Designed miniproteins, single chains, continued (3). Designs and how they scored, part 72

Each design is a single chain, and the fold is of that chain. pLDDT is the mean over its residues in the fold that is shown.

## One batch from the design tools (miniprotein)

Design m10645
Fold by ESMFold2-Fast:
Structure m10645 (fold): chain A 62 residues (1-62)
Amino acid sequence: SPLLAVARRDYTPTSPEELAVKKGDRLLLLEEVDSEHYLARNLATGEEGLVPKSVIGNAGAV
């Protein structure tokens, strides 16, 4: 099941595959892509992309 998390810091994409995030944005975690990244949806913007795990705060099941 997807996890819901809150971004703990802003993140600016450095590649087209990455998700723009602001601190406090609610993120739906769709898939763990590797040890350092999730595929997520930003519920504030509706955008999907890769986000570093360092951007993600505590996560709970939806």
Scores: mean pLDDT 83

Design m10646
Fold by ESMFold2-Fast:
Formats: sequence, structure tokens, C-alpha cells
Structure m10646 (fold): chain A 74 residues (1-74)
Amino acid sequence: GLSEAEVRREVERLEAEYRERMAATTDKAEQQAIADETLYRLSELAERAETEEARRYAVEKAREVHRELQEIMA
């Protein structure tokens, strides 16, 4: 599985990529697809996390992305 340091690094990389991709488009369908893809990748990181701390970190970030997805769909 993934250590806490590995999960944090991968989550930060995904957050940076997510932010850049979201800033590059004004199309709601593309924004929804980007958010869905990011949520899937975060869930995979949580599943592969070796520790509860690492899992909680990925889950917390997934909740932030999910909140933004709900706002896009509103």
C-alpha cells in the first residue's frame, strides 16, 4: 500500500492538476468530468492507503472536490 507521505504527495499533485484543469475550461460538462475523474483517483488513493491517517487525508480532499461538483451541478 501507500505510506502517509506517498498519499500526501499524490493528493497534492492531483489537487494541483485538478486546479489547473478547472481553470483552463468554462464548460460545465468538462468541469464535471474533471471533478468525477479527480474523485475516482482520490478514492483509489484512499483504498491503497496503508494507514488510517493517510486514508483520512485522501477522503478529506475527496469531500472538498465533491462539494465543488455539487456546486457545478446546482
Scores: mean pLDDT 85

Design m10647
Fold by ESMFold2-Fast:
Structure m10647 (fold): chain A 63 residues (1-63)
Amino acid sequence: VDELVEALSDESAEVRAEAARRLGKLGTTDPRAIEALRRALSDESPMVRIAARGALEASEAKR
């Protein structure tokens, strides 16, 4: 989780999108990861925004 949260701040949009997808696969309920994903919803890259939205929805679905 920690490494994925750091990857959400990477210079590469591809790396940020992959980190968001991986957090979604984990269905994370970690507040730090949720906060990082919320920031990614406002990312410049549509790819990152889509991945972050999917990850947050996956976290909701695991409840």
Scores: mean pLDDT 76

Design m10648
Fold by ESMFold2-Fast:
Structure m10648 (fold): chain A 67 residues (1-67)
Amino acid sequence: KEKELFREAVDLANLSPETRELALKLIDEGKSVEEVIEAVRKIDPNDALALELAFAVVSAIEKNKER
């Protein structure tokens, strides 16, 4: 479920093709959301911030649906 939410966050964040491919590859390899965001941060800190914000938004929406 968290991995699915993270994939939605990657789409929402509108990342560069390079950081998007890296993020999706790492999450599919079983890396945690935190590890993937840190890997993206090493390439592009702005894309990492966009991804963190997108994941927070997607997670908040999902939490509201579970009420």
Scores: mean pLDDT 79

Design m10649
Fold by ESMFold2-Fast:
Structure m10649 (fold): chain A 60 residues (1-60)
Amino acid sequence: MFTTRIEFPSKELAEKIAKELEKEYPEVKVSVEGNTLTIETDLPVEEHIGLTLRVIGESL
């Protein structure tokens, strides 16, 4: 299991991205604390990193 935490400029943006991830990857565990998004997966490390980079890209 891999866990990554990403801090966004706003709580609203973090919640929006969290909902989109849950829609696209229902088996991924996503949680939001303030403006911080936590992604937990059982995916291979390369796939977990790829997903995380996509999320970061959407926040830029």
Scores: mean pLDDT 76

Design m10650
Fold by ESMFold2-Fast:
Structure m10650 (fold): chain A 69 residues (1-69)
Amino acid sequence: MKDLVEAGEALAAASAAGDAAAAGRKAQEWTNMGLSPDEANLAVAYGAAVGGNGAAAQAAGRMSIEAGG
């Protein structure tokens, strides 16, 4: 669970900087660990929320539900 926050923060930082590659690399680490798409979406929402982006957190939360969560 702790790694999910870091990956979410990396995604939020990359989004703010306009650099999606860093976020993609972090997501790849998660999939290598065997995380499901549902868990990945939840992690994005969590990281975005703690990173201070409420709108992104809301959007990711919806995607998590659609993925089956």
Scores: mean pLDDT 57

Design m10651
Fold by ESMFold2-Fast:
Structure m10651 (fold): chain A 61 residues (1-61)
Amino acid sequence: SDFDKLGEILQYTAELGKKYGLSTEQMFELGRLGIELFEKGESVEEVKEKIEEEAKKILEE
């Protein structure tokens, strides 16, 4: 279901926060981006790829 897919995206956001040492605010911003991309019709796999790219960009500024 879409609810289960959204949950998977949010779980992945938490794992990225741990992996990249993101702040709570940065993790919330990634979660918001993930929800927006999913609502625009992107697949869970596409969303995960894009939010990890954003996590890397946050570290690089």
Scores: mean pLDDT 83

Design m10652
Fold by ESMFold2-Fast:
Parts: sequence; structure tokens; C-alpha cells
Structure m10652 (fold): chain A 57 residues (1-57)
Amino acid sequence: SEELLKKLGELTGATPEQIRDFLLGFTPEQAAEFFLRESGNEEAARLAREVAEELHA
């Protein structure tokens, strides 16, 4: 959802559109792992997983 994209954008400094396009190439597990590794933030990892799940539902 746009709300999840906005929250993830706030945590990462990217726009919601940039995050959406980036995550289209990731599985939910890969998205969570990537954002956890890059940000060190468990909430960012969880939100990335949720967005990727919605995009691939």
C-alpha cells in the first residue's frame, strides 16, 4: 500500500515510487534481508517484506 511505501521512504530517504520500482525485482525475503543489511533497522526490513508481498500477491 502507499502507506507502507511512505513509511519505508521515511526510514530510507527514498521516494515511495523509487522504493516500489526497486522492490518489484525482489522476493519478500530478499527485500527484508536487503533493507535489514543496509539500514540495520528491523522495522524497515519488515515494511520492505510487506511491500514486496503486496507487489507479488
Scores: mean pLDDT 77

Design m10653
Fold by ESMFold2-Fast:
Parts: sequence; C-alpha cells; structure tokens
Structure m10653 (fold): chain A 68 residues (1-68)
Amino acid sequence: MSEEELELEVRLSLEIMKATIAEKAGDYEAAAEAYREAAEIARELGDEELAKELEEKAREAEEKAREQ
C-alpha cells in the first residue's frame, strides 16, 4: 500500500463517519455530501461495490433532506 492509498483509505473512513454522524443528527444534506465524497474515494480505491452502496445512501439522504 502506498501513502496515497493509505490517505484515501483514511479519508474514506472519515467521510463515512461524517455521513453517519450527520444522519443521526438529522443533517441529511451534510450526510448526502459526505456519502458522495466517500463513494468517489471508494471508486479511486477500485471498490465499485462499496461506491454503489455509498451512492445509494447519498440518494436516500438527499430524499430525506427534501421532505420540506
């Protein structure tokens, strides 16, 4: 693993954590943004399955943000 790959893995974990915290706080706009960023990082790491899961979570968060 290169330093670049390690940095991406750390950023992925942080963005997922940010998204989860935002969701629990009811900040669905912040959650959607964090999930989208996490999905992009997952793709850079070559994890297309995780990227798709994170994109779906971002979409769900955006739908909740639009409830008003």
Scores: mean pLDDT 83

Design m10654
Fold by ESMFold2-Fast:
Structure m10654 (fold): chain A 60 residues (1-60)
Amino acid sequence: KVEEARKLVDKAIEAIENGDFETAKEYIDKAESLDVPEVAPYVVAARLLLVGAQLEKEGI
């Protein structure tokens, strides 16, 4: 369901903004599990954003 997957991606981005990478990963995993093709590029983008944010926090 496109709307449900989009909301999960939005929640993941909010978690990244708050520095809660564990919660962000959970929301990304849930969005991916819905297997919605229209949302797949956004799930990939959220995963890349999470990795980038983690690297910035590590000082890399």
Scores: mean pLDDT 77

Design m10655
Fold by ESMFold2-Fast:
Structure m10655 (fold): chain A 75 residues (1-75)
Amino acid sequence: DARELIEEADILVREGMRAFRSGDLERARELFERAARLYEEALAQITDPEERLQLQFRLGMVHLMLGVTNTILRL
């Protein structure tokens, strides 16, 4: 169910942001990677253009956070 995938991914993003703010960057990366996979799986099931755009925005934000997290981890 795409709705359940989105809800689970939203929780993982929230947990990832908490980990990021606390400096646990390895955990933040893992949580953001899991969230991105769930959003991509949900996106494969959704055909409504507005819902797809909202989900693509969420996925883009998670990819941005992964990019930031990976950059700091490689520093």
Scores: mean pLDDT 89

Design m10656
Fold by ESMFold2-Fast:
Structure m10656 (fold): chain A 61 residues (1-61)
Amino acid sequence: MMSPEELLATILSDYPGLSEEARERIRAVLERYHAGELSEREALREIMGVVHAERTGRPVA
């Protein structure tokens, strides 16, 4: 199981075009998930939403 730091590094490797704000939002989501404050579904939904908005450029989020 990856730590939040390793997960963040992996996401940034796959999605290097993410803005600094998006990176910080993903980091915060991973930290809250690791702390048990967010469910897996909530964490994944937030992360995917941030990544999708930045990567696809579709303004639906």
Scores: mean pLDDT 70

Design m10657
Fold by ESMFold2-Fast:
Structure m10657 (fold): chain A 66 residues (1-66)
Amino acid sequence: MIDDLVEEVANALFGNELGSEAQREAVRSVLEGKSQETRDEIIERLREMGVPQEYIDELEKIADSL
């Protein structure tokens, strides 16, 4: 379900140093093979949950690199 993916992405974002290669690889591993629509939905859900803008900016950067 989308909620499981949102939790996995949140864990990847907050479990690693902001802007690190480890954070990028952890987030990439969750988003790889997902459609653009699914990626956009995950980002929107995290934004709605009040994730800090710095993390949303990094997440968008990672998603755009896929």
Scores: mean pLDDT 82

Design m10658
Fold by ESMFold2-Fast:
Structure m10658 (fold): chain A 64 residues (1-64)
Amino acid sequence: SKEEEIKKLVEEVKEAIARIRALKAQDLSDPAVAAALEAAIQELNKKAKELQELGVDVAEALQP
């Protein structure tokens, strides 16, 4: 259902944000870390766009 899809995307966005924070705490001069961060940001942007297409405000969905 649309509700299940939204819940899944919200959790995936939260996980992507946590991964980005963890990667930023590492040595960004390491090309492997830099590549992983770039991939994580692209994944976050993709999932955020999917939420917007479902009519969800990403900022509202990420409220504590």
Scores: mean pLDDT 77

Design m10659
Fold by ESMFold2-Fast:
Structure m10659 (fold): chain A 94 residues (1-94)
Amino acid sequence: SMAEGQAALQTLADGFETGYRQTTAALEESKERAEVVAQTHLDNIIGLAEEAERKGLFPGAPEVRAQAEQAKKSSVEEARKTLAELGARLRAAL
């Protein structure tokens, strides 16, 4: 339903935004800590996106999952950019 799709978008937007904020804060302390923080948030986001895709909650779920999976394989700076960009895009869709 539209309501379930909106709830899924809200949850993912919150996840990306939290991941961005915590990864950014961790980068100011250490790159190694930031890598762990980014990986943890991306794992959680991938799980949420897979559930949204499986349930057909919104049409963009597969692309969000694929981009999060790619970010997990990239550098922490690239992962941080992806967290910010996807967070903003999903927030704008609400």
Scores: mean pLDDT 88

Design m10660
Fold by ESMFold2-Fast:
Structure m10660 (fold): chain A 68 residues (1-68)
Amino acid sequence: SLDDILEGLELLQQGRFEEAREKLERAIREDPARARAWLEYALTNLDPNDPLREEKERLLRELLATVP
């Protein structure tokens, strides 16, 4: 659902990677096309000054690779 996507991305912003993964994986299973669009949007809007940028980018790319 959109709520799972938004909550997952908020958890990702907070550095709560395991919880973010769980929410985003559920979103991918429910609506892969919508999840892909939001994950690509999040990847494009990563803050270059974020100390967790590389970890966030890695998780987003890993999740995108699982989208059918």
Scores: mean pLDDT 87

Design m10661
Fold by ESMFold2-Fast:
Structure m10661 (fold): chain A 66 residues (1-66)
Amino acid sequence: MSKQLYEASDKVSNSKNGEEAYKVLNSVKNPSDIQKTMAKQIKKDPSLKDQASEALRSSGDLEEEH
């Protein structure tokens, strides 16, 4: 799980804009709840791209801590 969240965070962070970040998050067949939530947030406000990337990374960190 954490690896998937870190990969999602990196892809979102490296996307050119919010629209591309949204596409990246929706390319996952079985996204986690946090990935779905972040995709929804970016769809409503593309400027949240960097915040979404940070949220995904933080979720990965919490998973590693157990």
Scores: mean pLDDT 75

Design m10662
Fold by ESMFold2-Fast:
Structure m10662 (fold): chain A 83 residues (1-83)
Amino acid sequence: EELSKKGAKAAVLDIARQEGNEEAIRKVEESDEYAVKLFELYTRKILLEAILNVLKQKGYDPESIAELEKRIEEVNKEIEKLI
């Protein structure tokens, strides 16, 4: 549990550093709970984007693609509220 929180914090710090988001880096360093929550949201976003790319490449139906795009938008809004 404690190690999992530290792992999530390290992963989110790496992502924030890659994006050059100094404000997100500070917030992650100040709160382990914030780091875990942000990690969960980034993980969901990455998985949804990966699925969306596969569906687009294989030419799946527009309705399935639109549903995934909406879910990604919802996750992005949650990230924006935290950052």
Scores: mean pLDDT 77

Design m10664
Fold by ESMFold2-Fast:
Structure m10664 (fold): chain A 78 residues (1-78)
Amino acid sequence: SARLEELEERLRELGERAAEALRAGNFAEARRLLREAMRVAEELARLKAAAAGWDPAEVEARIAEARAAVEAALRELE
């Protein structure tokens, strides 16, 4: 699954860049990178769930719930 490896590597790189932005005091850039990381994590979750035979509707519902929680946490940092 070269695609899974690609997404996991992208997620790692985005996390490193977000950490760098936080250390530099660039909070707006850090939030942007964390939101991009969330989008990559969502795609990764969809692919892993599909490989495990999960129902797409159930997967999307769980992703929406996780997204709402992450967005709420990011707003606390604003």
Scores: mean pLDDT 85

Design m10665
Fold by ESMFold2-Fast:
Structure m10665 (fold): chain A 59 residues (1-59)
Amino acid sequence: GKVAVAVEDVPDAGPAILGLKKGEKVEILKEYSDGMAVVKSLVTGEVGLVGMSVLEIVE
């Protein structure tokens, strides 16, 4: 999948939303038309939902 980095800190919010730190790398597994994506953290290995607005594609 595409690799992206978090451009800002994302708080851990509930069971479905993945918390991220600024600069954390993720793999985008599935992108939705509403601007949300299922991603896997390349730091923690956790999978969850995140907003595409907080990610910058690097691949």
Scores: mean pLDDT 78

Design m10666
Fold by ESMFold2-Fast:
Structure m10666 (fold): chain A 67 residues (1-67)
Amino acid sequence: MSEEAKKYLDEAVRLLGQQRFEEAVKAFEKAIEIDPNLKEAYETLAFVYRLLGKEEEADKYMEKAKS
């Protein structure tokens, strides 16, 4: 993966550890915009959206992760 995509993934994981879920979502979204083949990022985004009560977004990202 690109260095930039990895940077956003690392930041997103750190933000998740701090329970900063909305900021983590933004960082994961930036990572997949740079590298759309990051299956694990889609899976984690789906999980975080579910925690935020955004079921439609969670379902969309889970479907992308399985593709």
Scores: mean pLDDT 81

Design m10667
Fold by ESMFold2-Fast:
Structure m10667 (fold): chain A 68 residues (1-68)
Amino acid sequence: MVVTQEEVNKFSDDSLIIFLTTELGLSYEKAKEIVNYLRSHERVSQQELMDKFGLTAEQAKKLIEFLK
């Protein structure tokens, strides 16, 4: 599964950080790193989120589904 920059740009940084911290249980610092990564890339895959940020398959899938 893949998320596009256009899909990410529908959400504010605050909205993304709230989702990442409350629904996925991530730290504020990790949430900020993920938001910056999503905004700097045209497409981001589930595998990239797992490999770069140590997200579980479930966490990465939930993030991508949230952004659709």
Scores: mean pLDDT 86

Design m10668
Fold by ESMFold2-Fast:
Structure m10668 (fold): chain A 74 residues (1-74)
Amino acid sequence: MREELEREIEIAMAQMELAVAKLQLERGVPVTEEDVRRLEEVLATLERLGAPEELIREARELLERARRLVEEAR
């Protein structure tokens, strides 16, 4: 069904965005408030779609790390 495919695509895209954010943090690339907003949107999408708990936890951890880095850089 189209709805099932759309859900799978949204989750896959969210996973890719988390991978990029994780790499950005691991490589020490500066994190911006825009990156934080993007991660908040990703987390909201994963929770809305009922994504696996492990993925939601990873998103929350990355978001908290990003928020701390932005706050420290202000």
Scores: mean pLDDT 82

Design m10669
Fold by ESMFold2-Fast:
Parts: structure tokens; C-alpha cells; sequence
Structure m10669 (fold): chain A 81 residues (1-81)
């Protein structure tokens, strides 16, 4: 189920975070955001994309990766209105 996938990705993100693998943590948190968006839980999707953005910044991710997540957050904020 999508709910099982969310839990698996959250556990993977937390493990990556604990290990200092910030880019990997960001990828998993973005994945959680994608699944919440599929469930139309836009506020939760925004929360997890913002968390992904935080970890991408800690990982010194590329400008294109940061812009992609920021764009997704803005699009979801419009849907959540």
C-alpha cells in the first residue's frame, strides 16, 4: 500500500539522517512527499518536501535539485489554498 511505502521511506530517511547521509535523507523525504501528494494530503506533502529541501541544503546539493523541490513546494501551496 502507499501507507506502507511511506513508512518504509520515513524509516530509510531517518536512518540516512542518523548516519549523516543528508542527500540520501533528502531523497527519501522527497519520496514521502510524492506519496502524500498522490494521496492528496497536500499539507503533509509540503511538510516532507520542506524537510527534503533542508537536507538537500545540508548536503550542498545542486542548484537544479534545490529549485526542483522549491517549485514542488510552491505548486502544492497553491493546491492547499
Amino acid sequence: SLEEKIKELEEKAKKAEEEGNYKEAGVYYAGVGDLYEALKEYEKAIEYYKKALEYYKKANASESELEEIEKEIKELEEKAK
Scores: mean pLDDT 85

Design m10670
Fold by ESMFold2-Fast:
Structure m10670 (fold): chain A 66 residues (1-66)
Amino acid sequence: SEEEKLAEASRLVGEAAQRMRDATPEEQDRLIEELRKKLVELGVDPETADSIARALRRWFEERRAA
């Protein structure tokens, strides 16, 4: 179901964010790209997967700039 996809997508985002905490910017870029691919494999719309990836990237960029 769509709700099950969203729940799994949220889990994948959380897992990626956790891995990014101690990652270099280059590693963060790789992790975000891996996340995007996993979301598409899960059946998430590519536009939605891109949106999620951009949001996660922005969140970590704000933290780095602070």
Scores: mean pLDDT 79

Design m10671
Fold by ESMFold2-Fast:
Order: structure tokens, then C-alpha cells, then sequence
Structure m10671 (fold): chain A 63 residues (1-63)
């Protein structure tokens, strides 16, 4: 529960940083959020910078 709560908070923080650079549709935001949360659950040691880069990569694939 604590790990999932932390993953959710960190994924949201990375999304907020990404949203400073690009405008996300609700669908894009949902897809990126799910991917970031999944990545954090697999590797809780991922930095905010690594999460933002992953988000950028996924966003590029959605374009």
C-alpha cells in the first residue's frame, strides 16, 4: 500500500513536470500515468528525471 501510494505520487509528480513542457490530452495523460506507475512498481528506485524521460518517450510514441 505504501509502495503503491508512493508510486502514484511520484508518477503524478513526473506527469506535472512533463505537462510544463507539453499539453497532454486526458487519454495521453492516462496512458503515460499508467506506464510510469507500472515502471515505479517494477523499479521503485527510479529518479524523477528518469520518470520524466520515460514520460517524454511515451508521449513521442503517441504522436
Amino acid sequence: DDIEKLATARAEAALLELEKEVKLTPEQREKIFKALKEALLANPEMSLEELIELGRKIYAELQ
Scores: mean pLDDT 82

Design m10672
Fold by ESMFold2-Fast:
Structure m10672 (fold): chain A 86 residues (1-86)
Amino acid sequence: MMTEKLKYELEASVYLIAAAVYLRIARKLIAKGAPKEEIRKELEKAREYLKKAREYAEKAENEVLIEAVKLHEEELRRLEEEAEAL
């Protein structure tokens, strides 16, 4: 049977994958010179998913997932700075 900790780890992982997808879309849009608004929309989705990933990673008390969230949050910040400079 799935434990509460395992459920939180799975939730965090799913949200991390979703965030990574939106960060990848944002990176491609920046590389293509897409409109700032399109880039911001994808970054906002990444931010929402990272917030959920952080919440569940912390509930799971899984240091590996917490560190993975931190790395993606750092990438999000960098991409937001790049988008703002456009």
Scores: mean pLDDT 87

Design m10673
Fold by ESMFold2-Fast:
Structure m10673 (fold): chain A 57 residues (1-57)
Amino acid sequence: MEQERDDAAFAEAEAVLERQEKSLDEYIKTYGENDYIKYKKKVLEEQRKALEAARAK
């Protein structure tokens, strides 16, 4: 098990996800929620769940 490599890759993926989630929240505050935003929100939620599942062993 390559914990050091996995930890670094996970932290990077989490930072990217956090930035995308923050950008989406700002867009919703400015333009409101539409079908495209609902789709993007669902995709980000699924990616978040995948990261949490990867943490759970």
Scores: mean pLDDT 75

Design m10674
Fold by ESMFold2-Fast:
Structure m10674 (fold): chain A 100 residues (1-100)
Amino acid sequence: SKKKEENRILIIAMQFALNPDEEKQRKILTEELKLDEEEVEELLERKRRARERAEREEKELIEKGKKEGRESEGVARGIGRRFAILLDLGEEIAKEVLEK
């Protein structure tokens, strides 16, 4: 079923996007998505950039919450934004893999 394949690739791409460990990210790309070395290095670099952006935006939302006297809300928004950025990356990668 095309839907089963699409769901499988999406789940694998999300596992890659959410995994904090680069060696596990590399294994997901090579073993589960069966990508070549060049594609793996490009996706690892995209993940590093997405993580850096996610960490910056999370920190900004946490600091804004502290300044506004809404520290708990700032933390929740920061965590939510970090996951949104990483999940968006996973969805983009899944679409690219399925278009091959």
Scores: mean pLDDT 86

Design m10675
Fold by ESMFold2-Fast:
Structure m10675 (fold): chain A 61 residues (1-61)
Amino acid sequence: SVEEEVLAYARELAARSDDLEAVRAELMRYVERKGEELGLSDEETSRIAQKALALVDELRA
C-alpha cells in the first residue's frame, strides 16, 4: 500500500541521516508527490504524512 511504502521510506530516511529537519522536509515532499501521482485525496495524503512524521519522531527520540 502507499502507506506502507511511505512508512518504509520514513524509516530509511531516519536511518540515513541525523538531520531531522531535512528528513521531515524530504518525507513531506515525497508524500505530497506520491499523493498527486496516485490520485489520493488531500485527507488521505495528510493522514499518511502525519503518521510518517510521527514515526520519524519516535525513531529519533
Scores: mean pLDDT 82

Design m10676
Fold by ESMFold2-Fast:
Structure m10676 (fold): chain A 82 residues (1-82)
Amino acid sequence: AKSAEEALAEARAALDAARAALAAGRAREAFEAAKKALEAALEALKVADKKLVPKAIGLIIAAIGLILEAHLLDPSIPAEEI
């Protein structure tokens, strides 16, 4: 089973990949990485102790922001799923 720490690590790695893709102008790659970051951060939140909840929430907010930026860069990318 994934621990909260493992899920947070996956979310951070995916978030870094999404940021790099956005900086390179690669909207679709950024969207896919940001979606993966959101999924990992949500899994972290489900299993997180109170001490890790703020970190998980921060990663969720960051991932949603990157999904929206990718959609603005390429409007054909759906941004409809939270």
Scores: mean pLDDT 80

Design m10677
Fold by ESMFold2-Fast:
Structure m10677 (fold): chain A 79 residues (1-79)
Amino acid sequence: SARVEALLAELARLDAEIQAALDAGDYGRAAELLERGAEVLEELAEALRETDPELAELLREAARAARELAERLRAKAAA
């Protein structure tokens, strides 16, 4: 589906941007990008909910992990 393809492309772009932010020590930017990544993962999970419910649940878990990491990186940026 065009929506799934678009969401996967956005995840790939976000992954590259997160890695660049982390390499630069920009933990605040990395946190913002991880929060956007979590939103995309949640959208992808909803798109796959009926066709692959097991993968959808794993994507929701990944979104929760991404938000948790974002919070920790934001705390590190503030220190």
Scores: mean pLDDT 90

Design m10678
Fold by ESMFold2-Fast:
Structure m10678 (fold): chain A 73 residues (1-73)
Amino acid sequence: SREEALEEARKTLEEAVKLIKEGEKKPLEERFKLEKEAVQKIQNVAQWILENQPDLLPEFEKLLQEAEKEIKA
């Protein structure tokens, strides 16, 4: 459902934000690994939405903007 897809996207973005924030406290090599994992998670969910439920892209873009704001805080 739309609600389930958006909830999954939200949780994936929250997990990606946590990985990036945890990486800030780590040595460069570990930070890079965590950032790469976060990017892959975001790309995977974005690709799934684009291919399966493209009508959700505007809502997903809003969630992504909120995640970017959280990272910069």
Scores: mean pLDDT 85

Design m10679
Fold by ESMFold2-Fast:
Structure m10679 (fold): chain A 63 residues (1-63)
Amino acid sequence: SGMEKVKELSEAVKKYLAGEISSEELKEIALKLGASEDIANEMASPDPEKTNRGGVKAVLELS
């Protein structure tokens, strides 16, 4: 369960960084997978460093 959520979130982050999905879509995916609102907001940041840091925090939260 947790590993599947982590995989889906990682794929969403990759698509966001590639410009395939919006920050709003990334945030919605993170929230649906169980990430907290604070972490989802950090991931949806236009700053790629914040997006990556938020992604790491979300992985830890979903584990």
Scores: mean pLDDT 78

Design m10680
Fold by ESMFold2-Fast:
Structure m10680 (fold): chain A 67 residues (1-67)
Amino acid sequence: LTPAQLDLQRKLTEIGGVGPVTAQKLIDAGFTSMEVLQNATPEQLAAVEGIGPVTAQTIFDAAQLLQ
């Protein structure tokens, strides 16, 4: 992992229900920055392997709180 990807994993793991494995799957799927996450839909996030609709909604809501 790059330092930037590790930092993103740490930020994502602060979201309830998101562990390091889930964060890595998001990065592998192309969600490599908070800005990409802010522009994603919950449906796009739920399409990532290992991410269910509830976790996708939580990630979406947390990203929106950052602007």
Scores: mean pLDDT 74

Design m10681
Fold by ESMFold2-Fast:
Structure m10681 (fold): chain A 82 residues (1-82)
Amino acid sequence: KAEELIKKAEEAEKEGNLEEAAELYEKAGDIYEKEGKYEEAIEAYEKAAELYKSIGNFEKAREALMKATEVAVKELKRIVLK
């Protein structure tokens, strides 16, 4: 469940395990995307990207931002096609 992964990510952040927290946010985003919860998926991916950036992992940060962009495109198509 994506909400449980968000909770685990928040706990990892409090413990200073920023890489683990970023991975958990990214996994939560993947689940939200599969569930069609695009806004929540974007927020989770953006949080993962910020954490990856904070630890100097710019490659993973870029990958997370690309996922957020892909989800944003899906949301835009949903709005435009109505």
Scores: mean pLDDT 83

Design m10682
Fold by ESMFold2-Fast:
Structure m10682 (fold): chain A 84 residues (1-84)
Amino acid sequence: MSLGEAEALAAMYFSSDLRPLTEAALEAFREGLRDPNATEEKLRELARKAIEEAEKRGVEASEEEKEKAIEMVVRLGMKLLEKL
């Protein structure tokens, strides 16, 4: 799975109304990929921080949407690390 494929999946998962949350989650995912020591826990931490930054911008997301965003970032990041 490539980063572009991950962005496409995130776009399908998040509506355009959640654009700031999607952008923040994708940026956390990109940051995780830049770190050669990235782990599942680090990916979860980065995803949570990205969600907090999106909330500071006024994005309203349900707890379920936040949890699914974290799971997606972790799953995609771990799958990419498995191929390295």
Scores: mean pLDDT 60

Design m10683
Fold by ESMFold2-Fast:
Structure m10683 (fold): chain A 86 residues (1-86)
Amino acid sequence: EEILKKAKELVEKIKTLADEAFRAVQAGDLDTARKILDEIGKIGDELTELYNKAPEELKPEVGKLIREANTYSGRAEAALLRAEAA
């Protein structure tokens, strides 16, 4: 339960930061967007550590949360890469 609670908190942080990165991209502040994505990467490392520490029974649920976080961070990264290519 505590592991799932912590994982959910980290996913919500990633979602918030991904939205902030999207706003930075829209503002043309690509340097800020990249710094935010770097921060998302660090939180992602914490989430991976939680997965590795999780009991086997909880790994599927933590894995789902990681996939959700990867979807948000991946969309933010794709937006930045598209803006940098323009």
Scores: mean pLDDT 85

